# Ledger of designs, part 2: designed miniproteins, single chains, continued (2)

Each design is a single chain, and the fold is of that chain. pLDDT is the mean over its residues in the fold that is shown.

## One batch from the design tools (miniprotein)

Design m4037
Fold by ESMFold2-Fast:
Structure m4037 (fold): chain A 110 residues (1-110)
Amino acid sequence: SLKELLEKFRELVEELIKLIETDAKANYDEILKLIKELEEVIQEIIEKLPKDEAIEVGKLAQEFRLRVNDLLDKIRASKDPAEIAALEKELVEVVREKGEKIVEIIEKAI
């Protein structure tokens, strides 16, 4: 059901945030695995949503992917602990902002 997929989406977002806040560089492979699982859940949600909501979630998911990949690449390339900490904070903010917007759209469709 959409409700079960929404719950799984929320759990994956929280797990992703915890890995980033703990150590994004050390947890890089686990973060990539969670992003892949999150993308699979989003795709299942899109298939169950009405057309307009599916398009809106699809656009947010694309924006999420582009920003997360950019920030993860910058974190991986950086050797400055202060820069890494700032990028990790920005990455958490992006994950929360995009995640909350996706949740709002899905809740309107339930």
Scores: mean pLDDT 89

Design m4038
Fold by ESMFold2-Fast:
Structure m4038 (fold): chain A 97 residues (1-97)
Amino acid sequence: SVLEEVKKFFEEYAEKLKEEADPELKERAALIEEVAADDEFVRNYLLASLYIANYASDEEQEKIEPPLEEFANNPEMQPVLDKIEEALRRVRARLAA
């Protein structure tokens, strides 16, 4: 499912950040691991992302885009982004009906 793939992406991204020597990136990795372990948070994050893509103001998007931009900066995770976009299209189609 998209939820499980996004959760796995968060976990794998956190592991990658832990390999960096930068203490700030290690702190970010710990936070990502904590939120990835919370299935309710990941579900809410996906729902918020779906809402933002359809309705959020430019100011609201700027606050959330940095985490999504980090996803985009990892080419290995493009298939996960593609599935999120497909889920967004499906939700938008249902809302339009």
Scores: mean pLDDT 58

Design m4039
Fold by ESMFold2-Fast:
Structure m4039 (fold): chain A 100 residues (1-100)
Amino acid sequence: MIQEMNEGVAEVALAVGRLLIKKGKYEEAAELLEKTIERAEKEGLSKKVLGELYKALGEALAKAGELEKAKEYYQRAIELYEEAGDEKGAAEARKLLEKT
């Protein structure tokens, strides 16, 4: 279905965002992830995929020194994972929030 195809695009953007973070391109990663989240929310993608995107955005912002924004996005990721029943994703996002 259309949702599954859009989730595939979001997963590719997530992978690229994570690669940009690994290469120290934090601002570029944040911009890509913010645009991807806006599209994913408009298209009604799953809460689990949205949680992964918000978690990655928080990581990019934390590494860019935007700690307060990073905490807000980690908290949003936790809420999305909990709503999706993804206890592992929620635990990983909480660990990132506690380290920030």
Scores: mean pLDDT 84

Design m4040
Fold by ESMFold2-Fast:
Structure m4040 (fold): chain A 68 residues (1-68)
Amino acid sequence: MSQEQQLEQLTAELRRIAREHPQFRALADGLLAGLRVTASITDPQERQQQLQSLQQGLQVLQQQVQAS
């Protein structure tokens, strides 16, 4: 998967969570802000590392959604 595809998939999933679970909107919006910053990173290696961190953040958020 390309970095562009990763950004698109993470963005779509975070927007879905914010729509379906408004109680988690603030957390989802924080991760979306992180994705915007990541998209501005010019070094592909730094972008990939940040994408991995955001993917982990999404997994934590998904666990919180499951617990609600």
Scores: mean pLDDT 82

Design m4041
Fold by ESMFold2-Fast:
Structure m4041 (fold): chain A 68 residues (1-68)
Amino acid sequence: MEITDVEVAEALALALVGLGKIHEKRGNYELAVEDYEKALELLRENGAPEELIREMEKRLEEAKKKLE
């Protein structure tokens, strides 16, 4: 079984979401925004499910609001 670039990108995006959540819980919202932005870019570029992209956009916007 060959692991596709899409599968690798989704796995990496989920790892970045985990890191973003950790940064957010520690009050490191700038780093959380960076992690969520990287995750969203990977998901969009690799044709991830629309629902997953939407969830990521929502997390990114919530993290950005903490920087205001």
Scores: mean pLDDT 78

Design m4042
Fold by ESMFold2-Fast:
Structure m4042 (fold): chain A 104 residues (1-104)
Amino acid sequence: MMEEKIEEIVEELREKLLEAGVKEEEAEEIAELARRLLLIAAEKKREDLIKMVTEGLRKLIERGPSEKELKMLKLLLEGMILLLEGELSAEEQEALVAKAKAEL
């Protein structure tokens, strides 16, 4: 996907969130997280993930999400961004596993 298409998708999602009665601040936060996630997915050529996230968000918005569902959505988007960015190197992942075993 091109960056232009992602911006169009993000703007559409933001507008739909506002139409669904989501607060402007929360709609902006979700739109920003979606933009970051979709740009990373595009960079990694994960068209499947772009489609899944876009359709999932559209369906959730159409249904009218609760405040709790919006909070859960933000956490899920943040988690997916961290996983896709690979913020933990293989060595850092190994160190975390070793530390977890030491806590046992």
Scores: mean pLDDT 74

Design m4043
Fold by ESMFold2-Fast:
Structure m4043 (fold): chain A 69 residues (1-69)
Amino acid sequence: MSKEEIDKKMEEYKEKIKNAKNEKEKKEAYLEADIFLGVEMIEAAVNKDEERLEYLEELRKELEKLYNE
């Protein structure tokens, strides 16, 4: 998946988290996003793409921060 495609997916997940009507919806949106990033991180690690892995780790930190706020 391209960086642009990942950025688009992450914006969709962030919007879903921000617009969640209750804690359950927020948690479900967060888990979907975390699973998505986890899969992409495994792929980056297998390919030894250090730049991609760092980029994905920063997105994961942003996601965790958004969920905990």
Scores: mean pLDDT 84

Design m4044
Fold by ESMFold2-Fast:
Structure m4044 (fold): chain A 81 residues (1-81)
Amino acid sequence: MKELIDKLADWLVKHGKLSKEKAKELAEKIVKMLEEAGMDPEKFIRGLQAGATITELKKVYPEEKHQKVIDKIFDLLNTTE
């Protein structure tokens, strides 16, 4: 768990221009949302690290419940300072 949060937080710092503290908070929230939805956080984070777009990730997760989670995650990524 911690390793996935740390990897996502590092990615958010590098690509999202977030502080280390904000990136960790957001990473923890994202990982929790993925787990609560029954999605594999490692698979999702690996997709982001590989440069997958929101559209490409939605193709991997066709279920409406999962697509709503992806939309919410990308909204958080775009609105978090």
Scores: mean pLDDT 76

Design m4045
Fold by ESMFold2-Fast:
Structure m4045 (fold): chain A 60 residues (1-60)
Amino acid sequence: SPEEIEKAIEELQKKHIDSTADPISGKVLNPAQIELHKKINGTGYIDGQSMADLIEKLMQ
């Protein structure tokens, strides 16, 4: 249903925002990279895999 789809999208976006600051991942992202990631996620929806790929590029 539409409500369930909206909730799933919100959870996915939240997970990706959280993952950029997740200490468990052991990945050190500088504040500028984290802010860029949040901007991308906030201005347009990108699926989980595409978001993860962008984070990997930013860390290189």
Scores: mean pLDDT 52

Design m4046
Fold by ESMFold2-Fast:
Structure m4046 (fold): chain A 115 residues (1-115)
Amino acid sequence: LTVEQLRQLADQYFDKALEEARELGRVLGEAVGEEEGERYLKQIEDYLNKMKAAKSYEEARKYYQQALKLIDEAVDLVIEKGSDELAGRATLKAGSAKSYLSQALQYHQQAVALE
């Protein structure tokens, strides 16, 4: 794969991760209120944007770890305060978001390594 193709793949997986993270934010808002959901969404978008802009693997991995922690905290809050149905939805959306973020990190790392 070329650097351009790797960056395109990373961007596609970042977009998929953001979509799933936004759905988790909606579930969080239903469980604990819109303010908590919006706070989560602003923070996760910031971490994903910083990860995407990172010039090194170490920098990208730092924001990846922060994004994972935020996703886990959101799920834990839904499990604590939401219904069993909301907890199930949150767990599913978090799993998808984490999977897509892992793929995004791998393609981003490969692109950076080839530059």
Scores: mean pLDDT 87

Design m4047
Fold by ESMFold2-Fast:
Structure m4047 (fold): chain A 98 residues (1-98)
Amino acid sequence: MRVISVDAFESAELFLISVEEDGKFVKVLTARSVEEAVEKLSEILEPGDVVIATDNERALEVAQRVKEKFPDVKVIVLGEPEKVKNIEGAEVTLENPH
């Protein structure tokens, strides 16, 4: 099982896709659009992978598209529950700053 993080940078049209195994980055990809991010995720996703998306409108759109295309992938969203209501079957985890 791998953890794949999707983050969207608000100040740039950029998605960071990080693949982590055993607390270590094994692969890092970038994408400039939701469609490109979904295409790159399609190339790297394996059965049983976990996709974590940040509480950003663009990252949530990527998470929704991934869930629709790969129903066997577990999607977790970090952030506000109201923003994740459009992602059927995704788990919501609130990340509180320390």
Scores: mean pLDDT 69

Design m4048
Fold by ESMFold2-Fast:
Structure m4048 (fold): chain A 109 residues (1-109)
Amino acid sequence: MVDEFAERAKEAFEKGNENRLMGLVLAIISYNEKKITEEEAKEIMSIETEEEFREYAKKLGFSDEEIETIRKAVRGKNKGRTELELKANQAMSFLYMLYSLEKLKEKRK
């Protein structure tokens, strides 16, 4: 799972795919809260469009306000004042770490 997140995160950051980054944040938060299985997390990682992201987030019980909180985290605009903002910022920090590690591997091979 971590290697799959790392590859998807790298592609999303390099292409500026905000919808994919939002999907990855949703998967990390929901998996850490034990709301989804590893298999469901992989399904969320396949999200490419805003429509797919919104449909999956709503299926998991996220409100429109919570969806916007995740989008703001991806854009670096969350101030970390709510529990969800903190979790989304932590998920983004984890994705940045995975991206940095993947770039480091490329330079050494």
Scores: mean pLDDT 79

Design m4049
Fold by ESMFold2-Fast:
Structure m4049 (fold): chain A 96 residues (1-96)
Amino acid sequence: MNREKAEEYKKKGEEAAKKGDYATAVRYYLLAASLLPEESVERAEYLRNAGLAAAKAGRNDLAVKLLEKAAEIYRKAGDEELAEEARKLAEEIRKA
């Protein structure tokens, strides 16, 4: 439904990340995720991108929470590989 606007926010997040403004990237990725159904794989992708940007911004606690949320959505969708990847990323950031 809101896919076009979510894609627009994702693009703004990618532009911010490319410029090294990871705090702004997190905001736009979270805005993109908020426009999608809670259990959608596309929302999980945006939460994963927000988590990685949060880690680069030094926001490790936020990064872990976002990656764990993405992993839960991937698991519910049956995407075990993406769920495991997101969980491993969260564990590595938690140890840092």
Scores: mean pLDDT 87

Design m4050
Fold by ESMFold2-Fast:
Structure m4050 (fold): chain A 100 residues (1-100)
Amino acid sequence: MISLILELDPEKAKEILEEAIKNNMTGREIVEKLIDNSLSPEETKKKAKELLKEYDGAVLYRGLPFEEIVDGFRLDEIPDKSTLEHIIKLKPTHIALVKF
């Protein structure tokens, strides 16, 4: 049970999630952009992208060490707009790749 966890840039994460709502992006496309714009080390970003095919979804957290689950979505679907709006409102700090 190794969930790869990345630290989000809050302002860039908000911009990406707003773009995702506007452009009907898949969960995979959203997560790839969040990884690229994360504050995590480059090695962690590369590993996360390689693992995207092995994971089903992403879960967003607020605080360290993942104190509060904000929400999540599947990588193979276009997330519901209300879910993405909820995530934006709660200002997540971290993202984890998960298997459902």
Scores: mean pLDDT 79

Design m4051
Fold by ESMFold2-Fast:
Structure m4051 (fold): chain A 56 residues (1-56)
Amino acid sequence: EEKLLKAQQLRNDAFGYRAKADALAADPSKVGEAETYRQKADNLKAEADKLEAEAK
């Protein structure tokens, strides 16, 4: 229960970071910042996937 709630929050955060990374990637001067946000989004998604698996 608690793990599923946490996983959902992490997925929402990951979605937000991906959207920000995509917006930043449109500006060539901010490509490095965009990469940082993509890495954060990927890490949050991986953590959410792990929590969902542990809840099963």
Scores: mean pLDDT 81

Design m4052
Fold by ESMFold2-Fast:
Structure m4052 (fold): chain A 91 residues (1-91)
Amino acid sequence: SVDEVIEEILKKVDKDGDGVVDKEELKALLEEALGQEVSDETVEAILNAFDKDNDGKLDKKELEELLEFLASSDYWVSKSEEIKKYREAKE
């Protein structure tokens, strides 16, 4: 399930065990999931798009939304325009 995937991801990247993912941990997660390097700009855009409480980190709920987005888009990393749109629309 999505919950099991999120828990496994948090276990691997959340070295602090605080149940949230910061920019560095998110970059590592994305690079592992995609099998390729991800730019800092792309990581920032994704973080800003899904970080709804604007704390610079993603909690479990925000990670679920990110994983659902990734599952629905084979080209999320190449959809810079779509990610930019989400970033610009962030409240």
Scores: mean pLDDT 64

Design m4053
Fold by ESMFold2-Fast:
Structure m4053 (fold): chain A 64 residues (1-64)
Amino acid sequence: SSQELQTQLEALQQRLEEAQNKEEGIEIDIQLGVLAIKAAVEQNYEALDQINQLSAQVRERFDL
């Protein structure tokens, strides 16, 4: 559901704020990838856009 996607996205956003090393960044990026597939299947393109933006931030911050 859109509510479950939003809850998972908010949890990953908080985890990114607390992340201190590249290993944590990689784990967050993997989870965002899984969430992006769910958003696409549910045709939730607003959530997908937010997930893609957060993934870009993770990759820039941790040089992925």
Scores: mean pLDDT 86

Design m4054
Fold by ESMFold2-Fast:
Structure m4054 (fold): chain A 80 residues (1-80)
Amino acid sequence: SRVEAFQALVGAVQDEAARNGTISLATAVAFLRGLAAAGVISPAEAAALIARLRTLSQAERQRFLDAVVRELGERLRAEA
């Protein structure tokens, strides 16, 4: 399901953050592409989020990803 795919992708990102103290740009991009592949977001939405992500500093990227995870989690709960 989209919810299970979302949870698995969030878990992978959180695991990297726990191991390395931060999330790499490559992992962040893979996360957003994975969300699109799973149908959690559209390919156009993923492309826009990736473009924004690439313009941000590492600290800004961390806050941005956290906000994206919260928003998508709320969206998926509302769809249930």
Scores: mean pLDDT 82

Design m4055
Fold by ESMFold2-Fast:
Structure m4055 (fold): chain A 97 residues (1-97)
Amino acid sequence: SMLPKEELVEVIKKALEDAKKAIELLKKLPKETKLTVTDASGKTYETTVEQLIEALEKVKELLEKVLEEVKKNPDIGEEKLYEALREALKTLYDILK
């Protein structure tokens, strides 16, 4: 594994906090506002505030669910944490596409 499980949990916690902050900022804008988002490869995509909020809310729910499972089962495997991060990334890419 590339990261210890404890560090991976901290990455997920930070991603959740960043998603929550992004949702709060986006909610201050009109829902129909068009946004240009640039990914890590430099590709640009057009989306709306409403669509981006919807994607981030789904990401938030996924990350909250996996953190809840970690609290209930400390022996949870790293694969479940990586799976949650992959699903979050896929959700964002599907909206940007």
Scores: mean pLDDT 79

Design m4056
Fold by ESMFold2-Fast:
Structure m4056 (fold): chain A 82 residues (1-82)
Amino acid sequence: MSNEELSKYIEENWDKIVTIDEKVAEALEIPKEITLKELLLKYYQYMARNLSPDGTSFKGFDGRMFTSMAEGVKDLLKHLKL
């Protein structure tokens, strides 16, 4: 998924209810069915809590390091049951 595709997906689905897997729901402390905008807000807060000491990267759910919100959100979207 390109950054342009990600941006369009987020904009088109902003107010839609998405279903997430149990692992992500537990990690973000949210219900399995939630609006995409609320999911992204909770994920942003999760990323902020998992920033590297230099603030340039953050740890994702599987221990991978991401340097951009877009990369992290693309990984998050793989956990959606659409």
Scores: mean pLDDT 72

Design m4057
Fold by ESMFold2-Fast:
Structure m4057 (fold): chain A 79 residues (1-79)
Amino acid sequence: AEALVQEAEALIAEMRARIAAAKTSAEARAIVREYSVQLEEILRQLYEVDPAKAQEVLARVQALMAEAAARIAELEAAE
């Protein structure tokens, strides 16, 4: 479970950095799509081995998706 949690943490940090660096709403949406697929697969694996850890990671992913949505809205308003 620790390896999957570490992988999820790395992807969350990477996605956050890329969303912050995005210059257009289209770029930000593409980043969300790319990382959502990867995070969903890790969460699926975590639910099979450690459902409690999966719930903790899911809450963090949901918070990240809310941050991404706010950034996309900010970029759209600037366009």
Scores: mean pLDDT 85

Design m4058
Fold by ESMFold2-Fast:
Order: structure tokens, then C-alpha cells, then sequence
Structure m4058 (fold): chain A 119 residues (1-119)
């Protein structure tokens, strides 16, 4: 896909992630998994913003599916992407599911360590 097509797809995924409709939020997940692999920093930022919104979801399946997307975002060299990833990770630590909360804490530490290295 072109960078313009990826940006349009990222904006659509972000809108779906903010939806109160659970099905629309779930539709965003596979798109965000592909967008998180992008080397385009603006696409990664939009993906990170959408992932942060999904991490706030009370639905445990959505929170669990956010984990592999977040694992890709915490490897970013972009400070803004890492800050958004850290915020998403912090939201996951609030999960009543112990596995999600622990993995969220692990990814939050990874994002925080990379942010320190980029300073």
C-alpha cells in the first residue's frame, strides 16, 4: 500500500477504535496489527493512538488482542509513538485479568527504557 493509503487506513482504524460499538472496535484490531509494522512514523502514531483507545476497553478480548500490536509499537524509534505505547501499556495494567496486567507492565517498562535511551 502507498503511504497515503496507509494513513487513510490508520485514520479509519482510529475512528473505529473510538467507537462505542464493540464490533467496530474488534474490526480495528487486524488493521492496527498491520499498521504497527509500518516504518512511516505518522502511520505508527495513528496506530498508537488507536491502540491507546482500545487498551481502555472493558472487553478483555480486545485488551488481549492489543498486546501483540503494542509489542511492535514499543520497538519504535519515535518518542511520540513510545509515549502513546507507554500510556496504552498503563491502561492494560488496570485490567482485572492478571495475564493482561502483567504483560502490560512488561511492555510499559520496555517503552519507558527506550524513551530514556532516546533522550
Amino acid sequence: MSEEELKELAEEAKEKAKSEDLEKRKEALPVLEELAKSENEEVQKLAAEAVKELAKSEDLEIRRKVLPILEKLVKSENEEVLKLALEAAKELTLSPDREIALKGAELGREASERLVELQ
Scores: mean pLDDT 85

Design m4059
Fold by ESMFold2-Fast:
Structure m4059 (fold): chain A 77 residues (1-77)
Amino acid sequence: KPSREELEREVARALARMVLAVSRIAASRASEEERAEVARETEALAEKAVKRLREAGDFEGAEEVEREAERIVEELR
């Protein structure tokens, strides 16, 4: 059976994947007027996901989420 720490890491990773997927969909559908708002929301959600991953001990996953979120935000500029 997975330990509490393993479950916390898996949950953090699953939430991070969901955040990135939702952010990519939002970015692809954003109108010109919505781009700045979607960028801000992506940054806020990614920051939360990064904190969860670091607290769960997944520093590599946290860096990956930061890089992917930066790419999404850059596409919205």
Scores: mean pLDDT 83

Design m4060
Fold by ESMFold2-Fast:
Parts: structure tokens; sequence; C-alpha cells
Structure m4060 (fold): chain A 81 residues (1-81)
């Protein structure tokens, strides 16, 4: 979970800095890790997928909100372990 959170936080940082290409790369890396981890809920996987779509469509603000929600949910799961 920590590596997925790190990649999502890197994606958020890149998006906030206007680096959409780096944000996409980090979000896609996070998605690959999330899909392989059975602890990650479908809600989080779907949020990351929607964020990637939003980034591709230039909806950077929507992507940031979706990625921040995914990070919050994964941090809650870490506290439950």
Amino acid sequence: LEEIIKKLEEAIRAAKNGNVEEALKKAEEALLLAEKDPRVPDEVINAIKKAIEALKNGNVEEAIELLEGAVERLKELLKAE
C-alpha cells in the first residue's frame, strides 16, 4: 500500500505543477501496483482509472480530486492494518 500511496502522491504533485505527462506516468504506475494488490478496493482502482482519463482529457482539477480521494482511502486502510 505504501508504494501505491507514494506513486499517487507523486502524480498529484506533478499535476499541481502542470506536468501532466509525469502525472499520467505516476498514476499509471500506481494503477498497475493497485491492480496486483488484493487489499486495494475496487473503488480505489476505479478512482485511479477515472483520474487517468481526466488527465488525458485535460481535466487536471478533477484528476487531482480523484487521486487525493484514493490516497485518503489507502491511508485509512494502512491505519486498519
Scores: mean pLDDT 84

Design m4061
Fold by ESMFold2-Fast:
Structure m4061 (fold): chain A 68 residues (1-68)
Amino acid sequence: AGAEAVVAAARAGGAVSDEAAALIREGTLKSGGTGEGGQNAVVRALARGLISAAAAQAAGKAITETGV
């Protein structure tokens, strides 16, 4: 699923908490594949200190490339 590809890309890019991974999965699924929910989840996780800047950048790139 696209949500898992985004989480895997984020973890390859840097530090990702389990809470951040759950937020990214939920945001990606709730948006129905528009990418907006996934990007919003990444921004929220970064603002809360649950994901590193490098992981957030990797996640954002994956969302753009997968369209989810």
Scores: mean pLDDT 76

Design m4062
Fold by ESMFold2-Fast:
Structure m4062 (fold): chain A 81 residues (1-81)
Amino acid sequence: AAVDRAGVRALVSSIPRERLEAFLAHLEKAEAALAAGDREAARQYLIKAFSYSTGRPPGDLPPEEVERLAERVAALIAGLS
């Protein structure tokens, strides 16, 4: 299935800068779990990462950072499909 790139980008852009480190920590754990073949752990970490989105972007993350993170999230979702 096609990944909703616009939705992923909107989600990432809504993460406050002060919560970016926590988001990245969970995203890295999700990626590591998927690489290890633990799809359940990968899904749980991805859900936790998404908990840092506010639904309203603060506008403080650079576009290039948003795009790079959106690519990582999209790749992870594709790997879980």
Scores: mean pLDDT 76

Design m4063
Fold by ESMFold2-Fast:
Structure m4063 (fold): chain A 67 residues (1-67)
Amino acid sequence: AEEYIEKGLKEAKKAGDKDTIKALEDALEGYRRGDIGSAKGGLRSAIAVSKSEEAKKYAQKALEELE
């Protein structure tokens, strides 16, 4: 999951998609703290708001690993 969140973050940063960057940063921080609920919430937010197809794809893959 962490690797896909980081890949999604890289793609969101390339796209300049600030809302998706924030959602993925929140997801990564939640995951690293062991707060899987926060991590899943951030990933769902990133999927919903993402302007980047690649960032959305990585967020979906990360969420699938946490389900």
Scores: mean pLDDT 83

Design m4064
Fold by ESMFold2-Fast:
Structure m4064 (fold): chain A 91 residues (1-91)
Amino acid sequence: SEKEKKLKEFEKENEEFLKKIQEEAEKSLKELVEKYGEEEVRERLRRLHAELKAAGKSPVEQMAELLRWLGIKEEDVEKFIEIAKKAEELN
């Protein structure tokens, strides 16, 4: 499929940035677990996810709010949203 080829090319072009965001998010999550403990962090994430779903947030919006909660810079969150929306358009 032409759309599938364009999506794969777009994902490859943004792979380095998305990997950076994933690594920063994982690092922030580990720091929160070390500070508050695994059970407390798990419950906070569960509550956040439930609230975002109840508010009718899309999966992209849910991920954006999670990244903000993990302390990812707003500039990087905005770029993530643009990449995710572009990937959705290519589907």
Scores: mean pLDDT 82

Design m4065
Fold by ESMFold2-Fast:
Structure m4065 (fold): chain A 55 residues (1-55)
Amino acid sequence: PPPLVPEEVSNTILPRSAFADNPEILKLMGDKKEITVDELTELLGEAALKEMEQA
């Protein structure tokens, strides 16, 4: 049978300090003091998509 989609669990919350080694990510976070891994992935995806749209 098809597998049931597992319930969503809380994502790992990453504070701004976790990205001290990645200033690009800090720029994407802007004013946010923390984000989830899913939010980080979406920000990276949106930035890439926006660049493609503007190209």
Scores: mean pLDDT 66

Design m4066
Fold by ESMFold2-Fast:
Structure m4066 (fold): chain A 80 residues (1-80)
Amino acid sequence: MEPLLSPVELAVELALASLPPGAALTARQIADRIGRSQAAVSRALRRLEARGVVESRTPPGSRTRLYRLAHRRVSDSTFL
């Protein structure tokens, strides 16, 4: 079953999925990769975090959040 994600949410998920395991990006870096505004990406990231698709953390001494895929379930693959 395909979730009703916005194009920005899907693009964010795919961008994060293309990273090496454990890698994390800021909303700005994700926005640059997918060609969208930081505001749109930040909103998409909050939606994905609420769904448990991505996780966020703030590095010490910074107000900028880093985002990465939380984990994948083998049964949620559309390719299967």
Scores: mean pLDDT 71

Design m4067
Fold by ESMFold2-Fast:
Structure m4067 (fold): chain A 60 residues (1-60)
Amino acid sequence: SSDAQRLHRQGGIYAAQGDLDRAARLYQRALDIDPNFTQARQTLSSVYRRQGRTDVADRI
């Protein structure tokens, strides 16, 4: 959906700024709206790896 895509885009902006907690929250919200949003799941996994949360990243 357009709302999920907007949230994903906003998450990318925060991730680029190093605000990984905000990015993860926005990517999670995108997935809550569209559970099949593969790119949001992939970018969320990447954010968790950047935070050192590799176990969480591997389970999404």
Scores: mean pLDDT 86

Design m4068
Fold by ESMFold2-Fast:
Structure m4068 (fold): chain A 106 residues (1-106)
Amino acid sequence: IPSAELGAIEAAQKHIRELNDRKRRLQQELKNMDQKTSDEEQRLKNISKAGKRAMSRATKGTYAMTLQILQNRQNSLKYEIWWTEGQIYAERAAMKKKEAELLLQR
């Protein structure tokens, strides 16, 4: 295989490695977000009983909204991980096809 064609395959392999690195970072961010969500839920439980009884419906709604924002971020990260896995699969399939074509043509 000529050096230029090898360079194209190496570039594809580099891109797949970059996608795998992105997936690992997203998985770590999800773990950190799961911890942060658990910490926030525990913080809400630890608000004094007197403070909770004195809380208006509006204040309780604000806390519920904060948890919803955290949960939405978790769902967004899960979606990005799923999409990145799909991209890795597609890139690997395309690379194998390209390798087969290059072997057949030269």
Scores: mean pLDDT 76

Design m4069
Fold by ESMFold2-Fast:
Structure m4069 (fold): chain A 80 residues (1-80)
Amino acid sequence: SKKERLLALLDKLSSNPSLASQLAGLKALIEELPSIPESVFEQLEKILNYIINNPELSDLEKEIHLGVMELALAVEKVFP
């Protein structure tokens, strides 16, 4: 499923302790949503793959990108 794919990508970032609390929050938001629209899924997958493929990014830059994901998921929750 789309949720399983996103959770698997988040797990690839779980070795970074500075991201642990933000990743836990994102996992909870993804699991809480009844469904993820294709456009939202594509945006989130793009963000996660960008972070995974660019390990040289600072922790702050990674946190900013994950923050964009949090906003997208929060918007979907409020405006289904």
Scores: mean pLDDT 83

Design m4070
Fold by ESMFold2-Fast:
Structure m4070 (fold): chain A 62 residues (1-62)
Amino acid sequence: MREKIEELIRELEERLRSLGVPQGAIDEVRATVKSLESEGYSYEEIQEVIDGILRRAERLVA
């Protein structure tokens, strides 16, 4: 497993949990990121997806 991708996933999970996102939704997001990794998406592409998810979640709280 690529440590960098696991680090991104952990950071994403921590931020979503902090924003009050339910565990079921967090699990779904994690599954999506792992699916992208399995399909051969690059670290940069996965980072962009994660960034988009976080920005959207932060706007829902604001």
Scores: mean pLDDT 76

